# Designed miniproteins, single chains, continued (4), part 95

Each design is a single chain, and the fold is of that chain. pLDDT is the mean over its residues in the fold that is shown.

## One batch from the design tools (miniprotein)

Design m15290
Fold by ESMFold2-Fast:
Structure m15290 (fold): chain A 86 residues (1-86)
Amino acid sequence: MKEEKAKEYFKKAKELVKEAFPYVHPSTLESATIEQLKEALKKLEEAKKYLEKALSLVEPTDEMQALLEGVQLGIERVKAKIKKLE
């Protein structure tokens, strides 16, 4: 039961990261609008929330930990870019 729910949360996190990824890649980050960056940030923060929920239910896998680190780095990059544009 808990393992199945953790797997569902991890899948949702992966999909949100995939949707945000075009706006966190170094080449596209430079050309992204503030609106696109804010949308990407919202998706990355939601992905982090789902990853934290998954990690609260199961022992962390290397894949889950790597995705969490990647999401956190993405959030920092997008926030820094938004701050420079505002």
Scores: mean pLDDT 79

Design m15291
Fold by ESMFold2-Fast:
Structure m15291 (fold): chain A 53 residues (1-53)
Amino acid sequence: NEEAVNSALSKILLNPNDLNAWETYLELTGSPLKDELYALVIKDAVEKTVKPK
């Protein structure tokens, strides 16, 4: 449902490290790249936590 997808996107915009929001988004969209996109998001989140100021 578009409303649920938008809700998940709002959570991601507020906190890009919210893996539950990303998992919900990918599940609702039925993406064939679910695993690849999920791995990319996890890597991005990890990089942000160790990114130098």
Scores: mean pLDDT 65

Design m15292
Fold by ESMFold2-Fast:
Structure m15292 (fold): chain A 99 residues (1-99)
Amino acid sequence: SKRNEEILKEAQKLADELAAKHKLSERVRNRVLFNYLVTLIRKEKVTLEEQAEIFSKLVPQLSPEEILALVKRFGIEQTYLVLSEILSTGSTAPVERLG
């Protein structure tokens, strides 16, 4: 979806601007990115299915279907924590610890 791509691009722009201004590490920049993305998702009233598509673009190790399965099994808040950790570390180990 073009709207989902625009939401992701805006979150990336905001995170990059903050990281440049404050000389943030990549790990901190990625946490800021995730927080901006969640804020924009809530503002735009994005469905869970569309959220899974957006997060899969940031965390390509997980498909949208796998992200939806995590939400169904563990809830949205726990899934957000796992996705944020994967984005910060580049490792899918948080998903293995849930299963």
Scores: mean pLDDT 80

Design m15293
Fold by ESMFold2-Fast:
Structure m15293 (fold): chain A 89 residues (1-89)
Amino acid sequence: MEEAIKKVEEFLENTDDPEKQINLLNLLRLLESAERGFLSEELAKKLGEFVLNSNIDELAELGGKIIDIAKGLSKEEFEKALEELLKNL
């Protein structure tokens, strides 16, 4: 998780696109929450691995989709939706 957080922080420092910045910031907040135990250990590991293997555009897309799904879901529904997103991105 620490390396995934660092990668997203580096992308945030190197982008001037406001929409990408917002999306990456939301992804960063989820990664920090996952490090604190918000997600299951297995899902946190999958998320971290996805981040380490993804480019800035893929991470901005993930961040945007996370914003959309977070607005109406329980924790359990959110975790299922996130796992599905990671499989289909």
Scores: mean pLDDT 80

Design m15294
Fold by ESMFold2-Fast:
Structure m15294 (fold): chain A 83 residues (1-83)
Amino acid sequence: SDDFDQGIQLYDQGNYDDAINYFQNSINNNPNFSSAYSGLGSVLFDQGNYDDSRNYYQQSLSINPNNTGSQSGLNIVNRQINN
């Protein structure tokens, strides 16, 4: 199965550390896979790691500016950092 799909399943279960490992493996296999960077951004946001979350959403958008998940995630994390 795709490492990205496994990462999503683990994230949905609240298993953030394992989700990070699978998203990182997905990036290692395909460094241009914008959705895997988006996945890392989402997990890190839920962990309260807003600076790293923002960085990964920005990386996702540098690969694919039309990634709506990363656009939404970046807007949310920027609001959180500014509070």
Scores: mean pLDDT 89

Design m15295
Fold by ESMFold2-Fast:
Structure m15295 (fold): chain A 109 residues (1-109)
Amino acid sequence: GMQETIDEAVELIRAGRYREAAELIRDLLLRGATPEQVRELLERVREVGADKAVIYALEAAIKLVEKGRYEEAAEVVEKVLELISTGNPIKEVGATLLAIGEILDLELE
């Protein structure tokens, strides 16, 4: 179920297996995960000391899920985790997420 998917995603992130985590999170979001379920994932990845870029991506995903924009939520998380998996500098990922967050805040008010 959703809880098992969340548990598996957290373990993959903890292991640095970002590509596999992205696929699992995409599946979770496209199956219609609630904002509360995405918040549970966010809290658990914080507990395992996940990269701040992952935290910011999940915060953006929660906002998109609250608007019913599940495909965009999945795309944001996938792009961030893929950038981390390919060894992109965390500062570049952080700047990209900040820009995405500002755009979403301006559009969603």
Scores: mean pLDDT 76

Design m15296
Fold by ESMFold2-Fast:
Structure m15296 (fold): chain A 69 residues (1-69)
Amino acid sequence: TEKKKKEALETGLKAGEEAYKAGLPVSVAGDIGYKAAEEKGLKLGLSPDEAKKVGDEAATKFLAEHPPA
């Protein structure tokens, strides 16, 4: 379970970072990271609640690493 959560989190963070590099606003990149982490978590067999928590964690961590200017 923890390994699956970590993989989903890393997937979300990578998706957010790619969106940010593509020039999207930090908030939009964070939303993309959330969606990517949630979708990856579901594919890996996490429950919907667990997948959403990983998505929230990915978005929170991404926003903390990319504070608004």
Scores: mean pLDDT 81

Design m15297
Fold by ESMFold2-Fast:
Structure m15297 (fold): chain A 74 residues (1-74)
Amino acid sequence: DSQVNQQVIDQTSQAIGDYMSTNGISRSQAIRTLARISGLSQSTVSRFLRGRPMSPRQRQRLQRGIQQINSQVN
């Protein structure tokens, strides 16, 4: 579902932006951290942020990773 995919992309981009601002790190560093926490490759996360679809299971892992980094920041 393209709408669900876009919502997760938007959530991911926002979480990355917030994490960058809070920690004073680059976008590449934030993506690297998110990928590691989510159990996904950096290329998988980067392709998804460019609008490439990922499986529902991968999206769920990514969303859990986002929640985890957000809870670690605040």
Scores: mean pLDDT 78

Design m15298
Fold by ESMFold2-Fast:
Formats: sequence, structure tokens, C-alpha cells
Structure m15298 (fold): chain A 73 residues (1-73)
Amino acid sequence: APLTPEQQALAEKVRKEIDEIEKKMSPEEAAKYIVDTILPKVKDNPAAQDVVLRRLFKLVGIEEALKLLSKAS
């Protein structure tokens, strides 16, 4: 879907939420929390999903991020 300014603003909010989670948890715990709690809230927003995917790759690497995403369904 086309990226809108509203979708960009929502993606920025998600980025800030993840930044706070990373400060409070280990990378592994943060990644699991993001997949279990944040990802379901943003599945209808491609821009926010992009933020989530990039952050998961940064936290646990691409292989582990894809495994977490696959298991969470």
C-alpha cells in the first residue's frame, strides 16, 4: 500500500516504543516482546512493520528474527 504521512507518524511512535523496550530489556527479551506484543498492533501498517523488522534484525540477527516471526504467526 502507498506510504502516507499518517503511516510514517505511526511508524515513528512504534520506533520510540521499541527504543524504550530496548533500554529496559536484553536484546533477546526485547525481540520476543516486540514480536508478541508490538507486531500484532501494527500488522495493518506496512511502515510500522518495516520499523519492527529492521529492529528485530538489529537486536537478534536476521535468522533469529525470521524464526520468531514464523512462530508468532
Scores: mean pLDDT 78

Design m15299
Fold by ESMFold2-Fast:
Structure m15299 (fold): chain A 68 residues (1-68)
Amino acid sequence: SEIEKEFKETVEKIKKLPPEEALKELDKRSQYLADLYVQNRDDAEVQETIARISGELSELRAEIEAQL
């Protein structure tokens, strides 16, 4: 899916960034996913995918914040 592809690209990009820039990219992606979740409230499958990806981004955020 497009969301899964964007997630993989986002993770690869974030891994190459300094921690402060990585957090900025995560904030942008979290906002984008939140907007998509609201737009797709009638599609449970899409919402489940977004929720899972958001969880993985939150875990990555915690790892990066530990480096600051």
Scores: mean pLDDT 81

Design m15300
Fold by ESMFold2-Fast:
Structure m15300 (fold): chain A 85 residues (1-85)
Amino acid sequence: MHAVTVTVTVPAGAGPVTALGYLYAGGELVGVVHLGNADAAQTLTGTLVLPASVAEAVDEVRGVAREASGRVVSEAVNPKQITPL
């Protein structure tokens, strides 16, 4: 098993938001992780544990923060951060 870290920064002036992380391998969605909720500017981080072969195949890591209205207030492509477990 490997842990993959996802981060997104919520900007100042955003309303209450929910942030999710999305992990892709070869264009296929392989994992989704809840990063947290925020009602003020802050950085939200989450970790998803995957089988080693799947985690090693991940080539895109994306964090997205949305308001209750569905408005995307932040979206970030993350550098790949994997920790063997």
Scores: mean pLDDT 81

Design m15301
Fold by ESMFold2-Fast:
Structure m15301 (fold): chain A 67 residues (1-67)
Amino acid sequence: SLAEQALKAAEELAKKFAEDGEKLTGQKATASAEAVDEKTIKVTVKTGDLVVELTLSAEDVLRAYAE
């Protein structure tokens, strides 16, 4: 399904973002992705006391992953 493909792409992008952030800052970061519905993905990034949540369309996630 579109949501399943977008979720996998979002999980890989979020993981890479967290890993790159850890290398740059030396601080541990964690990232996760969740399918809210068939067309909507939620990404959460946590580092120290900072929590960032993003809500993205599945189409935008897949487009970003393809780039």
Scores: mean pLDDT 76

Design m15302
Fold by ESMFold2-Fast:
Structure m15302 (fold): chain A 90 residues (1-90)
Amino acid sequence: EIQKVVEEAERIVEIAKENLEKVKKEVEENKEKMNEEELKKAEFEIEAAKGVLAVAAAVGKVVVKKVAEKTGKPEAFAEILEKLDKVLEE
């Protein structure tokens, strides 16, 4: 079932995005209490989470594109591809 593969790819991207937002939230909530070393670690953690999201979105886009080609209905996947392009642009 090809739709499940696309749904799984989208879910992986969502998980990566939620993780990035969670890391950013924790840093914002605790930055006033952090020393310089802790802030540097937090910055590296945010950059790592951004990298994971970028990889997830890039892989997801490849999967969705191949599914769209195989089904012969690329328009059915246009919204998902647009969302993935937005993630990669950020």
Scores: mean pLDDT 79

Design m15303
Fold by ESMFold2-Fast:
Structure m15303 (fold): chain A 83 residues (1-83)
Amino acid sequence: KRAELMERAAELAREFAESKGLSEEEIKELENSAGMIGLLLAEGRYDLARILAKEMGKRLGLSEEETEELFRRLVELAEEILG
């Protein structure tokens, strides 16, 4: 389930990043970050997952609203796979 969550989180992040017009390099960075966020969510470390999401969103030039949207989708995905 953890490996599945990390893989699906990376896929979701790629789709999101492509929709925002990010470069391939930025997409790969967000994929890696989303996988780590997924792992933290699987470990029940919600607060740390949110902090990582906010830091990466800021680094990639995403708005606070876009970062919150991505994080919400990752949490929903984690609940689907782990519930």
Scores: mean pLDDT 83

Design m15304
Fold by ESMFold2-Fast:
Structure m15304 (fold): chain A 55 residues (1-55)
Amino acid sequence: SSQQLIELVREAYRHAKQGDFEGARQTIQQAVDQGLLSQESGDRIFEQLKKLGES
């Protein structure tokens, strides 16, 4: 569901904000594995999270 996807993306963002990119990647991968997100979309979201964490 869209709500589950939003919660997982929020969790990944929390990890990235703490500099925990491994946790962020793992949380995004869970969304992909659950069929909530394509691998391509997950990879794009993770790239955006890395850019935000670098700022």
Scores: mean pLDDT 82

Design m15305
Fold by ESMFold2-Fast:
Structure m15305 (fold): chain A 85 residues (1-85)
Amino acid sequence: SSMAAEEAAKEAELDKLVDEAKATLEQELRIRSELFGVSPEEEERMLKQLEDLMKGFKEEMYEAMKTNEEKYERLERILRTWAKG
């Protein structure tokens, strides 16, 4: 019961970190696209690639949360770095 609550809280924190990292990376991508004159079509493709990448990263972190604490901690540090820009 307590473990399930702790896991749910950790998953919610992870979801928030992924969303924050994704938002920051999307903003950076849009800024770079404007600066370098990237087409709207190419920007849209890059944003979709970022969405798919972040989804895969989240899935890998959920797995690491259950099986590999050291890997989870490394991935969390990467997400926090991305969220900061």
Scores: mean pLDDT 83

Design m15306
Fold by ESMFold2-Fast:
Structure m15306 (fold): chain A 70 residues (1-70)
Amino acid sequence: MEKFETVREAIKKAIDEGKILKVTLKDGTELYIKPFQLDEKANKVYGYNLDEKKGIILDLSDIVSAEVIL
């Protein structure tokens, strides 16, 4: 909480800069996504899953951490 940006801030930064985001989910799954849109009202992020080469929708409540990666 004190040592890192919020998940929402990391997502917004990645969208704004067109960068890849490393996401860790509650079940320990790590995903590399290219986020396109943050829907704050629906508590969802829309992006592209780089591993599966398809669109992905993640619930923000399932995300433990998010880091912007080049």
Scores: mean pLDDT 78

Design m15307
Fold by ESMFold2-Fast:
Structure m15307 (fold): chain A 70 residues (1-70)
Amino acid sequence: MSLAELREAAEEELERMKEALEAGDLETAKQHGERFQRLVTELVLAGDVAGAEELAARLKELKEKYGLQF
């Protein structure tokens, strides 16, 4: 998978996590969050640290908005 594909996949998982949180589906949100974390880790390992940091910041904002503590 290319860096662009990894980033797009991570952004898609983050959006699905947001949709699940808005619906109150914490189990589905957690599953998308776990997939997102895997993709962010792959970005770091592939050398796109800046892209991974930007995505991690977006996850942090989402967690703060919904009061998540993990």
Scores: mean pLDDT 82

Design m15308
Fold by ESMFold2-Fast:
Structure m15308 (fold): chain A 81 residues (1-81)
Amino acid sequence: SSLQEQLESLERELALAEATLAQPGLSRAALESVRYQLDIIIAQAKGLLAKSTDPALQARLQALIARAEELRARVDALLAE
C-alpha cells in the first residue's frame, strides 16, 4: 500500500485510541493496552516519516506523532493516579 494509505490507517488507529481514552472508568489493564497501542503508532509513524519525501505527508506524520505523544502523556498521568 502507499505511504498515504498507511498514514490514513495510523490516523484511524490514533482516533480509536483517543476514543477509548475518552471513556470513563478505564481499568489499569485498558490504560496499559492503549499505551502499548500508542507506542506502536508512534514507532510506525516515525518509520513512515523516515521514508517520506513529500512535505505534505511529512507534516501530517509529524502532527500524528505529536498527537500520539500527547495522548501517551495523558495515559502516563492516569496510570500515576
Scores: mean pLDDT 90

Design m15309
Fold by ESMFold2-Fast:
Formats: C-alpha cells, sequence, structure tokens
Structure m15309 (fold): chain A 90 residues (1-90)
C-alpha cells in the first residue's frame, strides 16, 4: 500500500524537524491528489496542530472524527494524516 510506505518513510526519519517537514510535504501531496478544498485542508491543519503542538489529543481526535463524518469521501486521506501526526508527536 502507498499509505503504508508513507508511514514507514516517516518512521525512518531521525529528527522531529525532518518528520514535521515530511508531514507538511505529504499533506500538500494528498491535498493535490484528493483535491481537498481549502476549508477541509485548513481544518485538517488545525487538528494536526492540536495534536503535534498543543498535545491536546482528545480535541484533535474529536476534530478528525468530525471531519471524517462531514467528508466521508476523504476519510482515507484524513486517517493517513492523523496517523502521520501521531508519529510526529512521538
Amino acid sequence: SENKKIIEELKKLKTKEEKEDYLSETFQKLREKYKLDDELALKIGEAIQLLVVAENEEEAEKLFEELKEKYPEYSEAIDLLKELAKIVKE
């Protein structure tokens, strides 16, 4: 799976800065691939910031789930970005 390869590549990175850069680049690629609208992309970015920067895992999880309910066609992209954000947080 392409998504599994993305996760494995992120896990190979050594520094938090490299992981954050990879997450940002992957987010931009998924935005283009799935044609995410600007509002959805902004809200995914907010959920990532809640998890990675604020370390508010409960609020981040809630926002990711709300986005999946509103945009079920993008659930795979949202799940991948959530998983990548969790790896960056660790």
Scores: mean pLDDT 84

Design m15310
Fold by ESMFold2-Fast:
Structure m15310 (fold): chain A 79 residues (1-79)
Amino acid sequence: MKEEIKKELIKNGIPEEIAEKIAELAEEAYKESNGDIEKALKIFEERAKKYLEETPVEDRIKLADAAALAKILLYEKLK
């Protein structure tokens, strides 16, 4: 999961460092949710928001796009 999400994010122009972090957060949410999609999305959103607050302004749009794409991929994996 993590590597799949990371590769997809990089393919969509997300910097590798941001892609790695967002993919890691998505994998953590997936593992901690025990298959509960609503729980996984809430965990992911909370952690991604904290990371966004620490992100340089020039990368915030890319991080927001990365988080949105990762959330879609996480949803598709769990349904």
Scores: mean pLDDT 79

Design m15311
Fold by ESMFold2-Fast:
Structure m15311 (fold): chain A 77 residues (1-77)
Amino acid sequence: MTPSEAELEAEVHLLAAAVSLTVARIALERGDLETAIEALEEAIRHLRKAKEADPSLAEELEEEIRELEREIERLRA
């Protein structure tokens, strides 16, 4: 099995989102809410790009994006 070009593009964005989520977690552990919010926003951006690259992931990624948007709203409150 070889991934399609679209699947590979989606995979790159999913990996970038995972890195951003790790940065957000470390920032939260340090009490750096500003950096955590910025990292969560970058993760959402990458998840949206992954969804655009591979629409078969849309339902799952839309759910993850909504959860991250709620987290950002909680941190800003």
Scores: mean pLDDT 85

Design m15312
Fold by ESMFold2-Fast:
Structure m15312 (fold): chain A 105 residues (1-105)
Amino acid sequence: ALTVTESGGGTVAAGGSQTLTSTASAPASGVAWLLQTAAGERLAVAAGGSAPGPFGGDRAVGSGSGTTFTLTLTNLEAADTGTYYSLAATDTDSALGAGTQLTVV
């Protein structure tokens, strides 16, 4: 079965940058990044490039190929606090990771 593990969360200062990593057990064509905020909102963050919406412009950029994908977050805000999930898909399977927690202070 396909498995996905996120890493790179932690505590970071507002205005800083953080890179989150998604590792899939098999090559995926891409990864969609999702944020579950502390307020209970579920936001699409990035899928194959810059995210629209609350992250705007280039603040959230997805990249990577094969089994390793990254989400680079810049100009972090308190509203960016929450659990970040990655959804990876192959042609025969899909998996959502357990998430990695990011806290912006």
Scores: mean pLDDT 78

Design m15313
Fold by ESMFold2-Fast:
Parts: structure tokens; sequence; C-alpha cells
Structure m15313 (fold): chain A 75 residues (1-75)
């Protein structure tokens, strides 16, 4: 299910030390669509995780996290 996929991607973001893996997980989260991302954002710690990732030293990770937060908050 999309829900199980979203949970797996969030786990990857929490556990992975590889910025390429985190960037790919964020790109896959964005591909799930705004509705699924809004549902995911209701889960404990997910918004806080995305906010922390906007300060990630890898610019790909930081930009993708900021893009997802913008989608959640703006439209």
Amino acid sequence: SLEARAEELVRTLRESEDPAVRAEALAQLASLGREELRKLAERPGVVELLERLTSDPDPRVAELAASILSMLRSK
C-alpha cells in the first residue's frame, strides 16, 4: 500500500547516513502525491524530521525536504 511505502521511506530517512539514499527517499515521497504526504505529516515526528532535513549538509536533501514542506503548507 502507499501508506506502507511512505512509512518505509520515513524509516529510511531516519536511519540512513548516506545522503544519496536520503535524497532518493525524499524524491520517492514527493512522487506519492500531496494527499499521501498530508496523511504522513499527521504522524508523530514526520514534520520535525523534514524540517531538520532542510538543514542537511547535502544540498539535494535540503532542497527536496524544503520542496515537500512547501507542498504540505502551501497547496
Scores: mean pLDDT 82

Design m15314
Fold by ESMFold2-Fast:
Structure m15314 (fold): chain A 61 residues (1-61)
Amino acid sequence: SDALRRAAEQAAKGGASAAYSAAGMEKKDNGPEHGLELARAIEEAGASEEATRAALEAKQR
C-alpha cells in the first residue's frame, strides 16, 4: 500500500514519528536513531509492504 511505502521512506529520513503518521499509526516521540533502526529493519526484511508493517508494529510501544 502507498501508506506503507511512504512509511519506509519517512523512516529512512530518520523521522520515526513521520513514518508512523504515514502508515496511519499513532506517532511516538522517538529520536532519529529509532527512525534509522526502522529503516534498517525494513530493508533487512526485503523492503516489502509486509516487512514495513511488521517493523512498524514491532517498534511501536
Scores: mean pLDDT 57

Design m15315
Fold by ESMFold2-Fast:
Structure m15315 (fold): chain A 80 residues (1-80)
Amino acid sequence: NAEFLARVARVTAQELAKSNDPLAKELATHLSRAAQALEDGNYKEAAEHLRRASVLAEQLGMPELAEFYRRLADEAEKLA
């Protein structure tokens, strides 16, 4: 469900945007772009932003979130 994935990405982005960590803010930006791309039906673009979000989550020391975003990217790619 692209609508549900977009909502999850948007809510997470809103929370991360409150951080003073530049990596968390960059992650928030990519999640916001992924949510917008999902809502627009641009699944390939959404997958690209979600893959970048995975890398940033790993850099933030959150390997479970990194794997979650990688799986979301795979799901978005299947919809393309």
Scores: mean pLDDT 83

Design m15316
Fold by ESMFold2-Fast:
Structure m15316 (fold): chain A 110 residues (1-110)
Amino acid sequence: MEIELSEEEKKSLELHERILTELQKKIAEAKAQGRELDDFELVKEFVEILRKLLKEGVKPEDILYMLEKYSGDRKTAEKIVKMLEKGEDVEEIAEFLLKVSELGSEKVFE
């Protein structure tokens, strides 16, 4: 079987790789300063990268598709994209993501 990636799957993979590359740079920068990023700082950097992608003209729908594909959580993905589009504070979006991680999506949305 030849595994052919669809155009949507290719875009999703490219976005995922871009995010990982930028996160790796931030982790390396912190280590160069003699520190390690905690979970909150890592999530905050992730949110900053998503905001940067939107500002650079990546479509909200492409970010949503990538987040859903790699997280398996559409409700959280949709909420993140809406918060980013509204220009909500990066720290508030990061706190939301940590809350989802700790409590689960169902508890956060109820």
Scores: mean pLDDT 77

Design m15317
Fold by ESMFold2-Fast:
Structure m15317 (fold): chain A 88 residues (1-88)
Amino acid sequence: MAAEEILREVARAARREGRDELAEELERIAEELRDDPLAALLRAQHVVAQAGGLSQEVGEELEAKVREEAEAVMKATEPALEEARAAA
């Protein structure tokens, strides 16, 4: 949900910059990778970079959200790793 909202905001920024094709691709990524927010954000960052980038502010916001989701995935994995260590 949060990642989809961010991708739609980045797509809106791309449209404001006249990058309609990039905006459409970002909206497709949000739909296709709805169940994998980290993969959606990473793919969005990649296609934005390949398109020559967006404004610095939009790029920094996307990078910050990629970092936030990566940290959330790591934190979610930590309890499972600790349980595995306790079982050993």
Scores: mean pLDDT 71

Design m15318
Fold by ESMFold2-Fast:
Structure m15318 (fold): chain A 108 residues (1-108)
Amino acid sequence: SKEVEIKGAKTFLEVTALDMSPEEALKKALQYTEDRILGKPGIKKPIEKNLIPDVLIAIVEKAKELGVPNDIIKSEIKSLLSSLVDNEVLTEEEAEEIEEKVLEVLEE
């Protein structure tokens, strides 16, 4: 399901960006991703913790392709990871490791 989650994340952001700015679409994609990680009511298929880095990398790659400024991508990813630490999904150390891997995409 890793490949399905990666493709799904990219498709969600791409389709959402048809109806709004790429920056607004990124915020909605990350909010939906957070809701799925937290298993909020109405979510039929939560994202497993081990897939978080792959899903976030997919979103960052697509956001970069859509022309979202690097500073906005960085701030939104940091905001999401901070929220996941506050909700006890990730430790601070796990969040830092994921941030480094995910934001490496922006340095390519």
Scores: mean pLDDT 85

Design m15319
Fold by ESMFold2-Fast:
Structure m15319 (fold): chain A 68 residues (1-68)
Amino acid sequence: SETGPDAAAQAGMVRGGKLAFDAGGPPEVIRASALAGRDGRWDLVERIAQAVKEGNQEEVEKLIEEVR
């Protein structure tokens, strides 16, 4: 199948967003995780999901800032 770089980035966004959604993150956190996934920053995606599961608001805010 013919997939361009944009398609890979979109797939990353979907996967990153889903991980944060499955963790119970609010829309803002889901968006940040999706952007991290788009950029291939999977360590950050996993950290965001874990911080959400732990209810660690300070860590979630730090990780969202790291996406920028």
Scores: mean pLDDT 79

Design m15320
Fold by ESMFold2-Fast:
Structure m15320 (fold): chain A 75 residues (1-75)
Amino acid sequence: MLKEEMEKKAAEAERLAKQAEDEGYSLSAGNYYTAAQAYRQGSESSDELGRKHYKWGEENRARGEAARAAALAAA
């Protein structure tokens, strides 16, 4: 993979991490920060690790949003 592509993936993951952190989804933010770090290492193994943590970031954010929506509806 070209370095520019890995840097773009890292920048996007870091952007999502900051957004999740600002919105209070700390577990999602942590996973996105780990994905950004992995992408910046630029190896095939680090790309795989980055994709895994990116997915966990997305899943944890979705669960957090669903839990907040359910709590708001139940209150």
Scores: mean pLDDT 80

Design m15321
Fold by ESMFold2-Fast:
Structure m15321 (fold): chain A 97 residues (1-97)
Amino acid sequence: SGEEKIEEAKKLLEEAREYLKEGNAKKAAELALEAAKIAFEAASSGEISLEEAIKIVEEALRVVREALKIDPNSLEAQIAEGVIRLILGVLKLLKKK
């Protein structure tokens, strides 16, 4: 269900924030990207609102940007930021129609 997917994405973001506290930028970025993908897929299938998905993806973007402050050279974090930004752009474009 959409509620279960929102809870899964939020749990991944909470886990990502714990990895940020440990200085593990790579793992934090990987979990943030997974949360953003879950939110995007759930919104694309109509299981959650575009508004809820945008909130989750914006939080994932904040997490990955904090990961890049810890390790600016993390290829995984750089890729994750790019993909999360693209997902956010698509969701915002869909909401305007």
Scores: mean pLDDT 90

Design m15322
Fold by ESMFold2-Fast:
Structure m15322 (fold): chain A 98 residues (1-98)
Amino acid sequence: SENAAIAAAVKTQEERDRILLEETAREVAELLGEPEEEVLEEARRIAEREGYRAAYRELRARVLAHVLGISLEEAREILDEAFAGRGPRSAEASERLE
């Protein structure tokens, strides 16, 4: 593997994540009736601080809150449980025993 190939792969991954984030933000903005630019700007800020996965989760939480008529905080909690793969995290000891 050449250094140029590794650099190209990293750039391709970053481009994929950026495109997916922009597409997701656009769909969420259309669904919520919010300005695309504002939704995308907030998603980009989250991606910069916490990574693209966190940004996608936040966008999904907004959709879930809107669809179910619940608070954004409740929607985030539901998604955290879903993405944990084993339900709500109660203790670190659970990680070694499951």
Scores: mean pLDDT 72

Design m15323
Fold by ESMFold2-Fast:
Structure m15323 (fold): chain A 77 residues (1-77)
Amino acid sequence: SKEVEELRKEIERKFEEALKKAKEYFEAGDLKGMIEALMEFVRFLVEKYPTASPELQEELRERYRELAEFLEELLKE
């Protein structure tokens, strides 16, 4: 449906924006800004998850995993 397509696009946009902002804050030495940028996506994820279709719930779980891996990689540098 159009609603599923719209939510999928929103998930992608929010995820990409969060990673971009987090990296920019990290490179500037602003660890608080980095965490806040990542937490904005986590809040979005938690809000959308209960009403999302099973397929979108799986996409949200994968995005959460990717976000966790991104944070671990940044902190290991």
Scores: mean pLDDT 84

Design m15324
Fold by ESMFold2-Fast:
Structure m15324 (fold): chain A 85 residues (1-85)
Amino acid sequence: SVGVELALLGSVYLQQGKVREGLIALLEALELGTLTEDQVVDIISFNLGISREEARKLLEEIRRQLDEPEVKELRKELIELAKKR
């Protein structure tokens, strides 16, 4: 499913240091109901080696940026990538 592919992409991007792309992909998996908020926080925490509290702050920061044109474009690109594999 698209949500599962987005969750996988998010984890991979975080491991590669592509933090913004990883967070956006995980946020989309959350919005699709594929992941819970706690699962997203755990994935961020584990892949970046940070606390769950710091992971929640990063997730909230990306949520505040959702209306920015660059973030909207990245969301579209990540969804299309998840569809095509």
Scores: mean pLDDT 85

